Designed miniproteins, single chains, continued (3). Designs and how they scored, part 15

Each design is a single chain, and the fold is of that chain. pLDDT is the mean over its residues in the fold that is shown.

## One batch from the design tools (miniprotein)

Design m8521
Fold by ESMFold2-Fast:
Structure m8521 (fold): chain A 100 residues (1-100)
Amino acid sequence: SHMEELEREALAALLRFSAAASDPNASVEEIKAAAGEALRALERLAEAATTPQERQRVISLARMARDLLLEVIARSTDPELVAFAREAAARLDALIAELE
């Protein structure tokens, strides 16, 4: 189904973001790109979610993305990456609140 495709895309994007965030050789640009793709995939999934169960799946995945962004904020020494991660985390907090 379309929801299953969007959920698979969101999960794949989250796994790529997790890999980039944990890779000591990843550039700031690579981490930002992976995080941006995960955020966009979650926004698409949220727009398609129509049932309470589907909304809860989006919330769970968004919380995983937020936790990864908080880890980036805690561990990064790059102020541009930290600023990006803070903005992305705020957007996910807004998305979670809208779905609750």
Scores: mean pLDDT 89

Design m8522
Fold by ESMFold2-Fast:
Structure m8522 (fold): chain A 77 residues (1-77)
Amino acid sequence: SLGEMLRAVSEAAGVALRKAREKGDLEGYKEVLEALGRVQEAYMAGDEEGVREAAERLRKAIGKVDPEAARRLEEAL
């Protein structure tokens, strides 16, 4: 469901943002935050297809910071 996907998005993004902060990975932090913002924009627009596309882009951004968190998100997409 869309709700389950959004929960997985929030969990994976939270893990990746924390890891980027702990490692001082400013670029990784920014990329994840920007990609998460795109998911939020699509959700606010009521664009379910856009949410899925943005979530896939977020998964790729997360994968650069935390491949394990990205793998978990992929299971929910």
Scores: mean pLDDT 86

Design m8524
Fold by ESMFold2-Fast:
Structure m8524 (fold): chain A 66 residues (1-66)
Amino acid sequence: SMLSSDTALKVQELGQQIVAAAKAGDTQAQQQYLQQMRQTLLDGGQSEDFAQQTVNVVDRAAQQAA
């Protein structure tokens, strides 16, 4: 259930890009970064349920930050 250091770093970078896109009102970029985050988590060996839950939490947080 723990992220590898490489996966965690990529997810952190994508999270920053998602928040930046949300603040800019760039819905297309926000959705692309959310999909990249989901794929990064799956490639890192996380379950589909965990990846989707993480993406949903980040999307909600980004919408509140915008």
Scores: mean pLDDT 83

Design m8525
Fold by ESMFold2-Fast:
Structure m8525 (fold): chain A 66 residues (1-66)
Amino acid sequence: GPKADLEGAEAYVQLHPSAEAWNMLGNAYFEAGRYAEAAEAYRQALELKPDYAEARNGLEKALEAL
């Protein structure tokens, strides 16, 4: 469920801090309806990989949902 998905994504980011891990965490927050936290996670992904189209798209959707 969303709680397990969030816990798994948070653990993965802690263990393997990468743009992909942050994007996964952003997706987990978005699916949980936590759009502000999703936007923050997507921004972290973009700081690590500015040319990350998936994270940019996720950020845009999260900001539109706020």
Scores: mean pLDDT 83

Design m8526
Fold by ESMFold2-Fast:
Structure m8526 (fold): chain A 63 residues (1-63)
Amino acid sequence: GEKVTVKLVGKGPALGSDGSFLPPGTVIEGEIVGESEDGWVTIRDLKTGKLYKLGKEDIEILG
């Protein structure tokens, strides 16, 4: 997938595929591994290997 740095700009925490949560303002250095037609993107965190399903409106792409 495409390498991307994203910032979580939503008002609530983001849900990981493992059930973990990241607080608003978290920056993820990741890779886009999937996108859905309903406005979700799945990003793999390159530091942890964890997958996060993020709403497209709740993220800001920094690079």
Scores: mean pLDDT 76

Design m8527
Fold by ESMFold2-Fast:
Structure m8527 (fold): chain A 55 residues (1-55)
Amino acid sequence: DREAKLQQIRALNNQATELLRQAEELKESDPELAEQLRKQAEELFAQAEALLAEL
């Protein structure tokens, strides 16, 4: 249970971090896509934080 939640939190944080990395790379060439990726990352971080609050 705890280990499964920690793995899910880690997966969400890793996915969010990867989206932010892609957003930074696209910031100059495709600012609209960069903004979309940032919003998706924020949503994933929020999900991870909600799971962490259960621990």
Scores: mean pLDDT 86

Design m8528
Fold by ESMFold2-Fast:
Structure m8528 (fold): chain A 97 residues (1-97)
Amino acid sequence: AVEEAKKATTYEEALEVVKKYLSGRVKKKALNILKNHVEKNPTGTITKEELVPLLSQHFGISEEEAQAILDKYANSDGTLTPGQAAAVLIEAALKAN
């Protein structure tokens, strides 16, 4: 599941992977996070600083837990590709359930 998500190179591909592996309310929350980022910053990268509070707020995990998940997938400069962001969202959503 997560390994397939990491292969996504565009936000459209990342959205499709999230739709495939998540369901219900957690799927809607994950899709909204990705869509809101695309509307705000259409550059193809998300930062750890942006995602930590969103993961905590929407999935009910601690900021420390959110940071641990992000550190697992993020690049050394603190950015994430669309696929890495999808992988983070899937792991956070599954941990929240």
Scores: mean pLDDT 78

Design m8529
Fold by ESMFold2-Fast:
Structure m8529 (fold): chain A 78 residues (1-78)
Amino acid sequence: MKKKEAEELLREAARLLVEAYRAKLAGDDARAAELAKRAGELALKAEELSEDLEWFQKKAEELMAKAGEEIRALAAAA
């Protein structure tokens, strides 16, 4: 079930990217950078755990598209 663990890590990474964008909009650049760094580390771990690059790419695109919609909504509301 490594793919389930990889998906959970990707979902966490996507959440951290949205939170990083929230921090940046609030003027907390240090927090934004730290959250983005953590998101990147989780995404790398998810890729390694997946051992299935095609599945990983499709799942990452799906989750990043959703996170991108949330980020765009935050940008429009700011």
Scores: mean pLDDT 81

Design m8530
Fold by ESMFold2-Fast:
Structure m8530 (fold): chain A 59 residues (1-59)
Amino acid sequence: MYDKELFEEQLETSVELIKAAVDRVVAKKEGDEEAAKKYDERIRELSRKVGELERQARL
């Protein structure tokens, strides 16, 4: 069955992932290596969460 709350969490997590990706690109362009590394780690964390939520939606 369609879970609206699970779908909304998936959407919010995906939006945060996109924002982090944009921030990473900006940080790299500006030469802020520390910020770029921080956003890279955030992207990895959010990507794992997206995969977990997608698996939950399919079960």
Scores: mean pLDDT 79

Design m8531
Fold by ESMFold2-Fast:
Structure m8531 (fold): chain A 70 residues (1-70)
Amino acid sequence: MSDEELKAKAMEAIKAGDLEKALEYIEQIKDEAVRKGLATKLIEVGGEKAIELLLKSKDPLLREIAEKAK
């Protein structure tokens, strides 16, 4: 699956309120700028729950974004 396909699926999951599924797609994206943008969008929509999910991510970039949002 390409970064563009993963981005589309992540945005669809965010729109549906499926934060966990959105995070799964975001974690698979290779482009750091796209991952960062989607992670911030996830926080905008999901708030504290999204921050908690991102903090548990195996991706250090996503964890860093969540730490800054606390």
Scores: mean pLDDT 83

Design m8532
Fold by ESMFold2-Fast:
Structure m8532 (fold): chain A 78 residues (1-78)
Amino acid sequence: LYEEAARLAETAANYAKQGKGDEAAKIFREMAERLRETHPDLAHAFELAAQDAENGDYDNAARTAKLIAERLREIVAR
C-alpha cells in the first residue's frame, strides 16, 4: 500500500510539473480517500495538493506530493 501510494504521489507530482492539474488532482484525491482512515494527516496533505493542482499552483502541488512520498517511504522502511 505505502510503496504504491508513494509511486502514485510521484506520478501525480510529474503530472503537476507538466501542467496537467486535473490528472494530478484526480490521483491526489484517490490517495486521500485511501489513507483517510489510517493516516488522516497524509490524506489531508493529499487534499491540499489536489486543491493546489486544480488552482494552477503546480509547484506547490508537486512539492507537497514529494514530501508525502518521502514520508510513505519512511513508513515502509520501518
Scores: mean pLDDT 79

Design m8533
Fold by ESMFold2-Fast:
Structure m8533 (fold): chain A 111 residues (1-111)
Amino acid sequence: SEKEELYRKAEELIDKAFDPSLPEEERVKLLEEIFELTKSDSPLGIAVRNLLVGFFQYLIEKHKAKTVDELLDAFVTALKNQGYTPTPKEKEILKQIIQYLVDKGEITLSK
């Protein structure tokens, strides 16, 4: 279906952003694209945002993350457990994505 195709493209984009075989500059560009899509009302932007919201909300509930930094730390730990260590530049963009979703009420931090 068209919806399944959009979600597949969104998953592929997110997976590429955390591909350790890609150079850092390419991963940074992909993370910046993901951030722009997260702010977009396009069908692909909605699919990317929905996937990120679902995953971050899962991490908030699992880890009882009360702050943006606690959620970022939980996400970085999850990536390290999969063999990927994000750079300081990548962590800064990830923090901006998380902060945006919190500020827009798309995800709710633990009390």
Scores: mean pLDDT 88

Design m8534
Fold by ESMFold2-Fast:
Structure m8534 (fold): chain A 64 residues (1-64)
Amino acid sequence: SSKLEEVKKELDDIIKTALRLSKDRSKIQQAVEDHVNGLSDQYKLSDEEKQELLDYANEQINKA
């Protein structure tokens, strides 16, 4: 959905910031997961959309 694409753009900035502040993968993953939970609540995402966002975030972290 267009909403999910907008949330992914916001998440890209969050991941970029987390990667700048820490080299600890576990800490980066925890910080990003906390933000995904916050974004899911803010944008009223479904469980499926939240899982897609988590999968997207983990893929972006693993690419770095």
Scores: mean pLDDT 81

Design m8535
Fold by ESMFold2-Fast:
Structure m8535 (fold): chain A 92 residues (1-92)
Amino acid sequence: MENDATSLITKARQAYKEGKYEEAIKLFEKALEIDPNNPEAHYLLGKVYEKLGDYEKAIEHYEKAARLFKQMGLEDKAKEAESFIKKVREKL
C-alpha cells in the first residue's frame, strides 16, 4: 500500500537529518501525492518548514498531522504536533 510513499518518507527523513531541507520537502511532497493523508509526512514537513523559518506552513502541516493522528487514535502524537504548533506560534 505505502511501499513507494514509505520509501519517499525514509529518503526525506534522511535528507532532513543531513540538513537538505529543500530536498526533504520535495520528497515529502511526492509521498503526499501517493498518500495525501499520511500524518508522518505532514508532521515531518512541519519540522522542515520550521527549520526554514516558514512558520505559517509549519503550522499548516502540524495542524494536518495532529488532526490525522487524532483520527487514528494516536493521541500522544497528536498532542506532540499541537505542542509544536504552540511553540511555532510564539515565533510569529
Scores: mean pLDDT 84

Design m8536
Fold by ESMFold2-Fast:
Structure m8536 (fold): chain A 62 residues (1-62)
Amino acid sequence: SAAERAAARAAEAARAAVLETGSVQVGGDKGREMVEEAGPEHAEAAERGAALGYVLGSDAVA
């Protein structure tokens, strides 16, 4: 349903944001924990979130 698709997209966006925030603060470990808690429903979105988190984390560390 449309509501379920919207919820799924929101969950993906939230997971990506959590992964980015966690990566920036801790350098990846916390971001990984949070994405694991969210669940690997959208593997490709999780991969993109992880990539963004690594880039953002690297920028924050540098």
Scores: mean pLDDT 53

Design m8537
Fold by ESMFold2-Fast:
Structure m8537 (fold): chain A 64 residues (1-64)
Amino acid sequence: STKEKLREKGERLREEGERAEREGDYARAAVLYSQASRLFDESGDTKKSEELRQRARELARLGA
C-alpha cells in the first residue's frame, strides 16, 4: 500500500540520518530526520514522526 511505501522510505531516511549523526554531520542528520518525520506523518505513524521531528530540531541547533 501507499502507507507501507511511505514507512519504508521513512525508515531508510532515518537510517541515513543515524549514519550522518554518527559521523558528526548534524546538519545532514537534521535534514534526513525531518524528511523521515514527514513520511511517517503521511503514513499515520504520528509518534515516530514526532520523535524524529524533535531529534531533527536538536541536531539543527548543533549543526547551525
Scores: mean pLDDT 87

Design m8538
Fold by ESMFold2-Fast:
Structure m8538 (fold): chain A 60 residues (1-60)
Amino acid sequence: MPLTEEEAEEIFERTKRRTPELSEKELEAIRKGLKEAVEKGLSGDEADRLAVRNYILAGG
């Protein structure tokens, strides 16, 4: 199922609350990955992989 903008914001807020030690740079990388996934119509699983990949590349 393609990830919605609402679902992406929910995932972002949940991640931010669960991992308060994340830097602003890491949070921006995660948010950017989620927004890109929504724009491309990727599934939730694909969006999760893209967000995780962007987070790792940002130094998380």
Scores: mean pLDDT 71

Design m8539
Fold by ESMFold2-Fast:
Structure m8539 (fold): chain A 62 residues (1-62)
Amino acid sequence: SVQQQLDSANHFEKLGKIHEKKGDLKTASEYYFKASVEYGKAGNFEKSKKLKEKGIELEKKS
């Protein structure tokens, strides 16, 4: 369901933020990509795009 996809997206986004704060940019990037996919499945394309761009940015820095 859309709600399950949003719950998964929020979970992965929180993990991405935790790892980003720890300086684990590669792991943070991976979680942001997972969150992006789940937001996309939920139809939140703006949030999906933003988190994908954030993931790419962190991957380049790692």
Scores: mean pLDDT 88

Design m8540
Fold by ESMFold2-Fast:
Structure m8540 (fold): chain A 86 residues (1-86)
Amino acid sequence: SERERRFRELKRILADLSLSDEERIEGLKSLGLSEEEAKKLVEATKTLTPEELAELAGELFGLSEEETEELADLGALVAELLAEKA
C-alpha cells in the first residue's frame, strides 16, 4: 500500500548514514512533509533520542503506535552503530 511504501521509505531515509542532510530533507518532502517539518526532523536525528525522534516522526506522518515503536527500535540500532564509530 502507499502507506506501507511511505513508512518503508521513511525508515530508509532516517537510517541511511550515506545520505546528506539535503538529501534527507528532499526525501522527507517527497513523503509529504513541508520543508520546515523536514528540516526539523533532520535536526532531530542529531539532538533527540531514538524514542523522541520516533514520537516526532509519528506526529508528522500520523504513524500508528506499532510503526512508531518499530522506528524507535531502528533508531536505537543506528545510534549504537554510530557510537561504535566514534
Scores: mean pLDDT 82

Design m8541
Fold by ESMFold2-Fast:
Structure m8541 (fold): chain A 82 residues (1-82)
Amino acid sequence: SLREKYEKLAAEHTERMKTARSEEERFELREELLVELTGDPEVAEKLRELREAYRAGDLERAEELEREILAYLEPFVEKVRE
């Protein structure tokens, strides 16, 4: 089930997050978790665009990307509850 997959991935990534020594490494681990959970590389691409928007100071683009990512993840969050 998707819930079992999420729980396994979350546990593995929780351990890896404890060993992360930088914010950059934590971003990479979060990206990996979401790609593994969704099976969709578009999520990784959107997360990279979000990071670049924040680095560029493009807050309007960052807000748009955050909404897109949340909307994309909503169905997966719902399925995890099943």
Scores: mean pLDDT 70

Design m8542
Fold by ESMFold2-Fast:
Structure m8542 (fold): chain A 66 residues (1-66)
Amino acid sequence: MKLLVTLSGSPEKQIALVLKLMGNPNVTVTPVNATQYIVTLSGTAAQQQALINELKSNPAATVTEV
């Protein structure tokens, strides 16, 4: 599954979120521009849903499925 993630908020919140995503072995992060990333999810359906729910709950991120 691929997600388009648009980052907002403070630089510290943006950095923290990117580092968290990069730390997940089931996640590949590809930069599109300064605030937008394509996040490719792997692993089980449950792992993918948990990460989607986490990203959607983060006020520094807007998530769109592609």
Scores: mean pLDDT 79

Design m8543
Fold by ESMFold2-Fast:
Structure m8543 (fold): chain A 79 residues (1-79)
Amino acid sequence: MTGMEKLLEEFIKQAEEISPELGKKARERGEKMLALKSDDEKVKVFEATLKELTEELSQRHKDYLEKLKNEKEMASILA
């Protein structure tokens, strides 16, 4: 595997842990990138994918932290 392929696969794993939908989207983008013959096109698709997923991960991360905070508050009230 190239370094870019390995980085994308690792990113897909992290996205899947947060959201299966994000992981699927990342995988679809990765398959599309690998179908390209030009390295320039691969880099552009990779950068676009990374940016879009980073934006969505940032939003999902906020949602995840809010969920964890609510669970901790509920546990504190019930204890």
Scores: mean pLDDT 67

Design m8544
Fold by ESMFold2-Fast:
Structure m8544 (fold): chain A 82 residues (1-82)
Amino acid sequence: SLRERALEALEKAEEDIKKLKEKYKDNEEIQKLLEEMEKKLEETRKIVEDESASDEEIEEAMKKFTEESLELAKKIYELSKK
């Protein structure tokens, strides 16, 4: 189902965030960006887990999370080069 695949994608994203937190554990600025990403993941998961959520709402939530995560990832990349 769409919901099951969305939850699997969020689980993989959570694992990736955990790995990045370990990689950059001494970088406070990157840690803050990863915490923001975790917050967005939790908010998206709540939408996806809501039984009343339509397939369209799930797709929109996942697209928003993907776009916002890409912007945060770009900031992390820029910080990692300095």
Scores: mean pLDDT 86

Design m8545
Fold by ESMFold2-Fast:
Structure m8545 (fold): chain A 76 residues (1-76)
Amino acid sequence: LEEEVKKLVEEAEKAKKEGNGKEAARLYQRAGDLAFEGGDYETAAKLYGKAAEAGSGKMKNEALRKAWEVAEKYSK
């Protein structure tokens, strides 16, 4: 799981460097989903935040909702 998350983050960073914000957002969101399923809520929230930064429109809104949901569960 940790290796899969790291691989997706590396791919997201590469997509961002190439100017493909949509692909970067998608990869960060997928990495966040894997971290969440693995119980690492802090990493999941951080990755959803990165997805929101890279994305736009509906994709950004979806990532922001996921980040807030995870943060709410962990901030209480």
Scores: mean pLDDT 79

Design m8546
Fold by ESMFold2-Fast:
Structure m8546 (fold): chain A 96 residues (1-96)
Amino acid sequence: SEREAVELLRKGIEAFEEGNYEEAVKYYEEAISLAAKDSSVYASALYYLGEAYEKLGNLEKAAKYYEEAAKTFEALGAKKSAKRAEEKRKRVEEKL
């Protein structure tokens, strides 16, 4: 299922780049459902889901997914990605 999760993540990123944020959310949610919870694909999908919700103006969901992404990246030892996700979370919380 990791190859399927990677493909869905790619489709989500493409939808996001085209401004189709609701479609991106659906692809990212499917990627999350298929990816192993201890994988970089899972962590990245959570981060991108946060960005998509931020674009949709759902700052509460954006903050939640950035927090989950930060925790997942931290568990993976991906310190720079974890810090980036936490910085995004703080920026979103400033707008609430």
Scores: mean pLDDT 90

Design m8547
Fold by ESMFold2-Fast:
Structure m8547 (fold): chain A 72 residues (1-72)
Amino acid sequence: AEEIIKEAEKKAEELLKKAEEEAEKLYKELLAAGATEEEAKAAAERVLEEGEGLADIIKAVGKIIAEKEAFI
């Protein structure tokens, strides 16, 4: 059960790290394309928020699976 939670947390961390990298990349690409700093920041923040939401879902699913296995 602990292994399932740990794997879910690891996947959530990897997803969040990728979201952070994608947000930074998008920010730089938008600035290079002539977007304002405010526009680039807003787009990067949206990507981070989406990544955080997905990470939370992965953690929650992992916990539910672990709880079900603990009762077997």
Scores: mean pLDDT 77

Design m8548
Fold by ESMFold2-Fast:
Structure m8548 (fold): chain A 61 residues (1-61)
Amino acid sequence: SVLDDLRRGLEQLRRNPSPANAAASAGEARKLLEEHPDLDEEARRVAEEIFELARRHNPAV
């Protein structure tokens, strides 16, 4: 599911935070949001956590 994909992305970024991984994780989350506009609130919250964590490790995101 999209929620599971987002949760996996967040876990991967938490385990291996780097500027490159932050950009990749944010890009994948953005792609999932664009492909699935009718996501529930929980999935959107996970995506927001990915973006926040990504910005901490790569301000260019």
Scores: mean pLDDT 85

Design m8549
Fold by ESMFold2-Fast:
Structure m8549 (fold): chain A 66 residues (1-66)
Amino acid sequence: MKKVNFTFKKGTPISKVLGYLAELDPSALAGVRLPAGLANKTLDEDFTFENKTVEEVLKELIKKYS
């Protein structure tokens, strides 16, 4: 799996974050069941990761916002 490093700022739409992750690893997005309404939320705080897979990032988004 590809590891990624990036930061999204508070107020970024989660739909934009998901779109970025889909470009990095479309298979990870296709394999994950997203909670209804997740894409309609915005980040409540800056979201930073280093050396994480897209799947690990998705897990953290789901945990935080679902």
Scores: mean pLDDT 76

Design m8550
Fold by ESMFold2-Fast:
Structure m8550 (fold): chain A 85 residues (1-85)
Amino acid sequence: MEIQPTPPAVLAAVRAFLAAADAGDVEAARAAGDALVAAVAASGSEQARAVAEVALASLLTASRNAGDEEMAAVARETLDRLAAI
């Protein structure tokens, strides 16, 4: 099987999203989520989508465990947007 590398733009967006979540910055997380959805859509890569979904699912679980309902909502909304493309 050919392992395609995850596009740099997708990796950068995932890192930005995780950094915003670690900082508790909901607005930065939304902006990173927008960039992530756009980067995955532009890549046309199922691997890029899978990487983004795993990162967002982990963030959703962590945010729920922390009681951060706003961050959990951002992660959930971004996952729903990824599923739509």
Scores: mean pLDDT 79

Design m8551
Fold by ESMFold2-Fast:
Structure m8551 (fold): chain A 90 residues (1-90)
Amino acid sequence: SMEEERRRLERALDMAFRSTRALIGEVLTEEEVEEIVRALLREGVPVEVIPLLVRYIAEERGDTLVRLPEEVRQRLDREYGALIDRLLAR
C-alpha cells in the first residue's frame, strides 16, 4: 500500500540520516542520501540494511573517521557488491 511504502521510506531515511549525520556536507549531500535510499528501496533492500549500505557508500566516496567494521563491510560487499558498484559509478 502507499501508506506502507511511505512508512518504509520515512523509516529508511531517518535511519540513513542518523547513520551518516557526521558525513553529510563533506562526502554526501542530504539529496544524495535520499536518492541512494530511494534506489535501495526500489531494489528491494530491507530497511534495516539501508543505513549500513548508505554509510558504506559514503565511506567509499570519501576519507572518513567514521568507518564500519571490516567484517560488516565484507558482508555488505558479498551481498550487495553489484548494487554498491552501480551507485558508486557516478
Scores: mean pLDDT 76

Design m8552
Fold by ESMFold2-Fast:
Structure m8552 (fold): chain A 99 residues (1-99)
Amino acid sequence: PSEEEIEAEIELSFLYMELNLAEKAIEQGDFEAAVESLELAKKLVERLGEEFNAPEELVEEVLEELEEAIEAAREGDAEKAKEALEEAKEEVEELEKSL
């Protein structure tokens, strides 16, 4: 594996960590912590697109679902936030296969 492939794998690992932290925060009703983790996840997704050439279409799909999760979390809608987060995780798996 190239150094770039290793760095992309590390960024992807941080992304999954932030998504899991957001899920736990939503389950605990800590919507402020959930929003913080989701905003960090958005930055990691943007970096995968810009620095690691992840497909723009998949990057945009993940960012849309993360933004929906952030909006739902800001409104205190745990069920909608969890649904959007689950969709984002599925899109991240597809993005991972493209790297």
Scores: mean pLDDT 85

Design m8553
Fold by ESMFold2-Fast:
Structure m8553 (fold): chain A 58 residues (1-58)
Amino acid sequence: SASTIVRVAAADTGVPQSTVSRLLRQVEAGEISRAEAARRLGLSPRQVSSLVEALRAE
């Protein structure tokens, strides 16, 4: 589920679940770039793309 994806990403990055969820939604909405979200989360842009895709699949 989307909640599971956000929870796992939060645990991996040390970023709060609410922040992870917000940033991924902003990327999906086109409000921020994958690179900006990656910088904020401490991930690569490819990892952010994978998380956004997984979130959309739910």
Scores: mean pLDDT 77

Design m8554
Fold by ESMFold2-Fast:
Structure m8554 (fold): chain A 84 residues (1-84)
Amino acid sequence: SMEAEKLLEEARKLQEEAARLAEEAEAETDEERRRELLREALEKSAEAALLYVEAQGLLGEPKEVVEEKKEKIRREYEEGLRAL
């Protein structure tokens, strides 16, 4: 569906932004700024993953499976934040 295609395009854009922020963090020598960049990268990565899963739902994946995947993404995001 066109709706699922739009979600996948947005997810790709967010993944690209997350990758750029992570790369900037690797070059950053200031610890506070590095953590800020990594935090933003995690946020965009999680948002991209959620959009991807939502698109899978629109393409026929069962609601229960979609919700389980979303919960896993939220947990991984929270775990990533705690590691910073």
Scores: mean pLDDT 89

Design m8555
Fold by ESMFold2-Fast:
Structure m8555 (fold): chain A 57 residues (1-57)
Amino acid sequence: MKKYQALEDIPKVNEEFLEVKKGEILEMVREVSEEYWLVQNKEGKKGLVPKNFLEEV
């Protein structure tokens, strides 16, 4: 599975979003929209993040 790194801290704005810290590694689960991906962190938590804040590693 492709891995992505957060370019910036991403706040949890509501229950559907994942709180992410800059430099955190995430796995893409699926594309939800043109703007947001459903991702999973290393703890197994899933949530939406803006894809433009992620870089493939």
Scores: mean pLDDT 81

Design m8556
Fold by ESMFold2-Fast:
Structure m8556 (fold): chain A 87 residues (1-87)
Amino acid sequence: SMEALKALEEIRELILEAARLVKEGNIEGAIGLALRALGIALELLLKGQISEEVFELVREAILAALKGDEEKARELLEEAIRLVEEE
């Protein structure tokens, strides 16, 4: 769905920015962005716009980002977007 893809694009931007903030030592800012991304993903899940598998990939990407692992976060987000594009 177009709405899910647009929302995942926003989630991706938030999570990757959170990873950058962690590397810069801005843990408070990173947590704020991570919570916003999680809120969007949870709303999509509750509305049935994404699968539990996609939600789990987003949750894992958030955890990777909060550990400063931008590469792992990016890989997980690419997989989440791929699954949504495949229907």
Scores: mean pLDDT 88

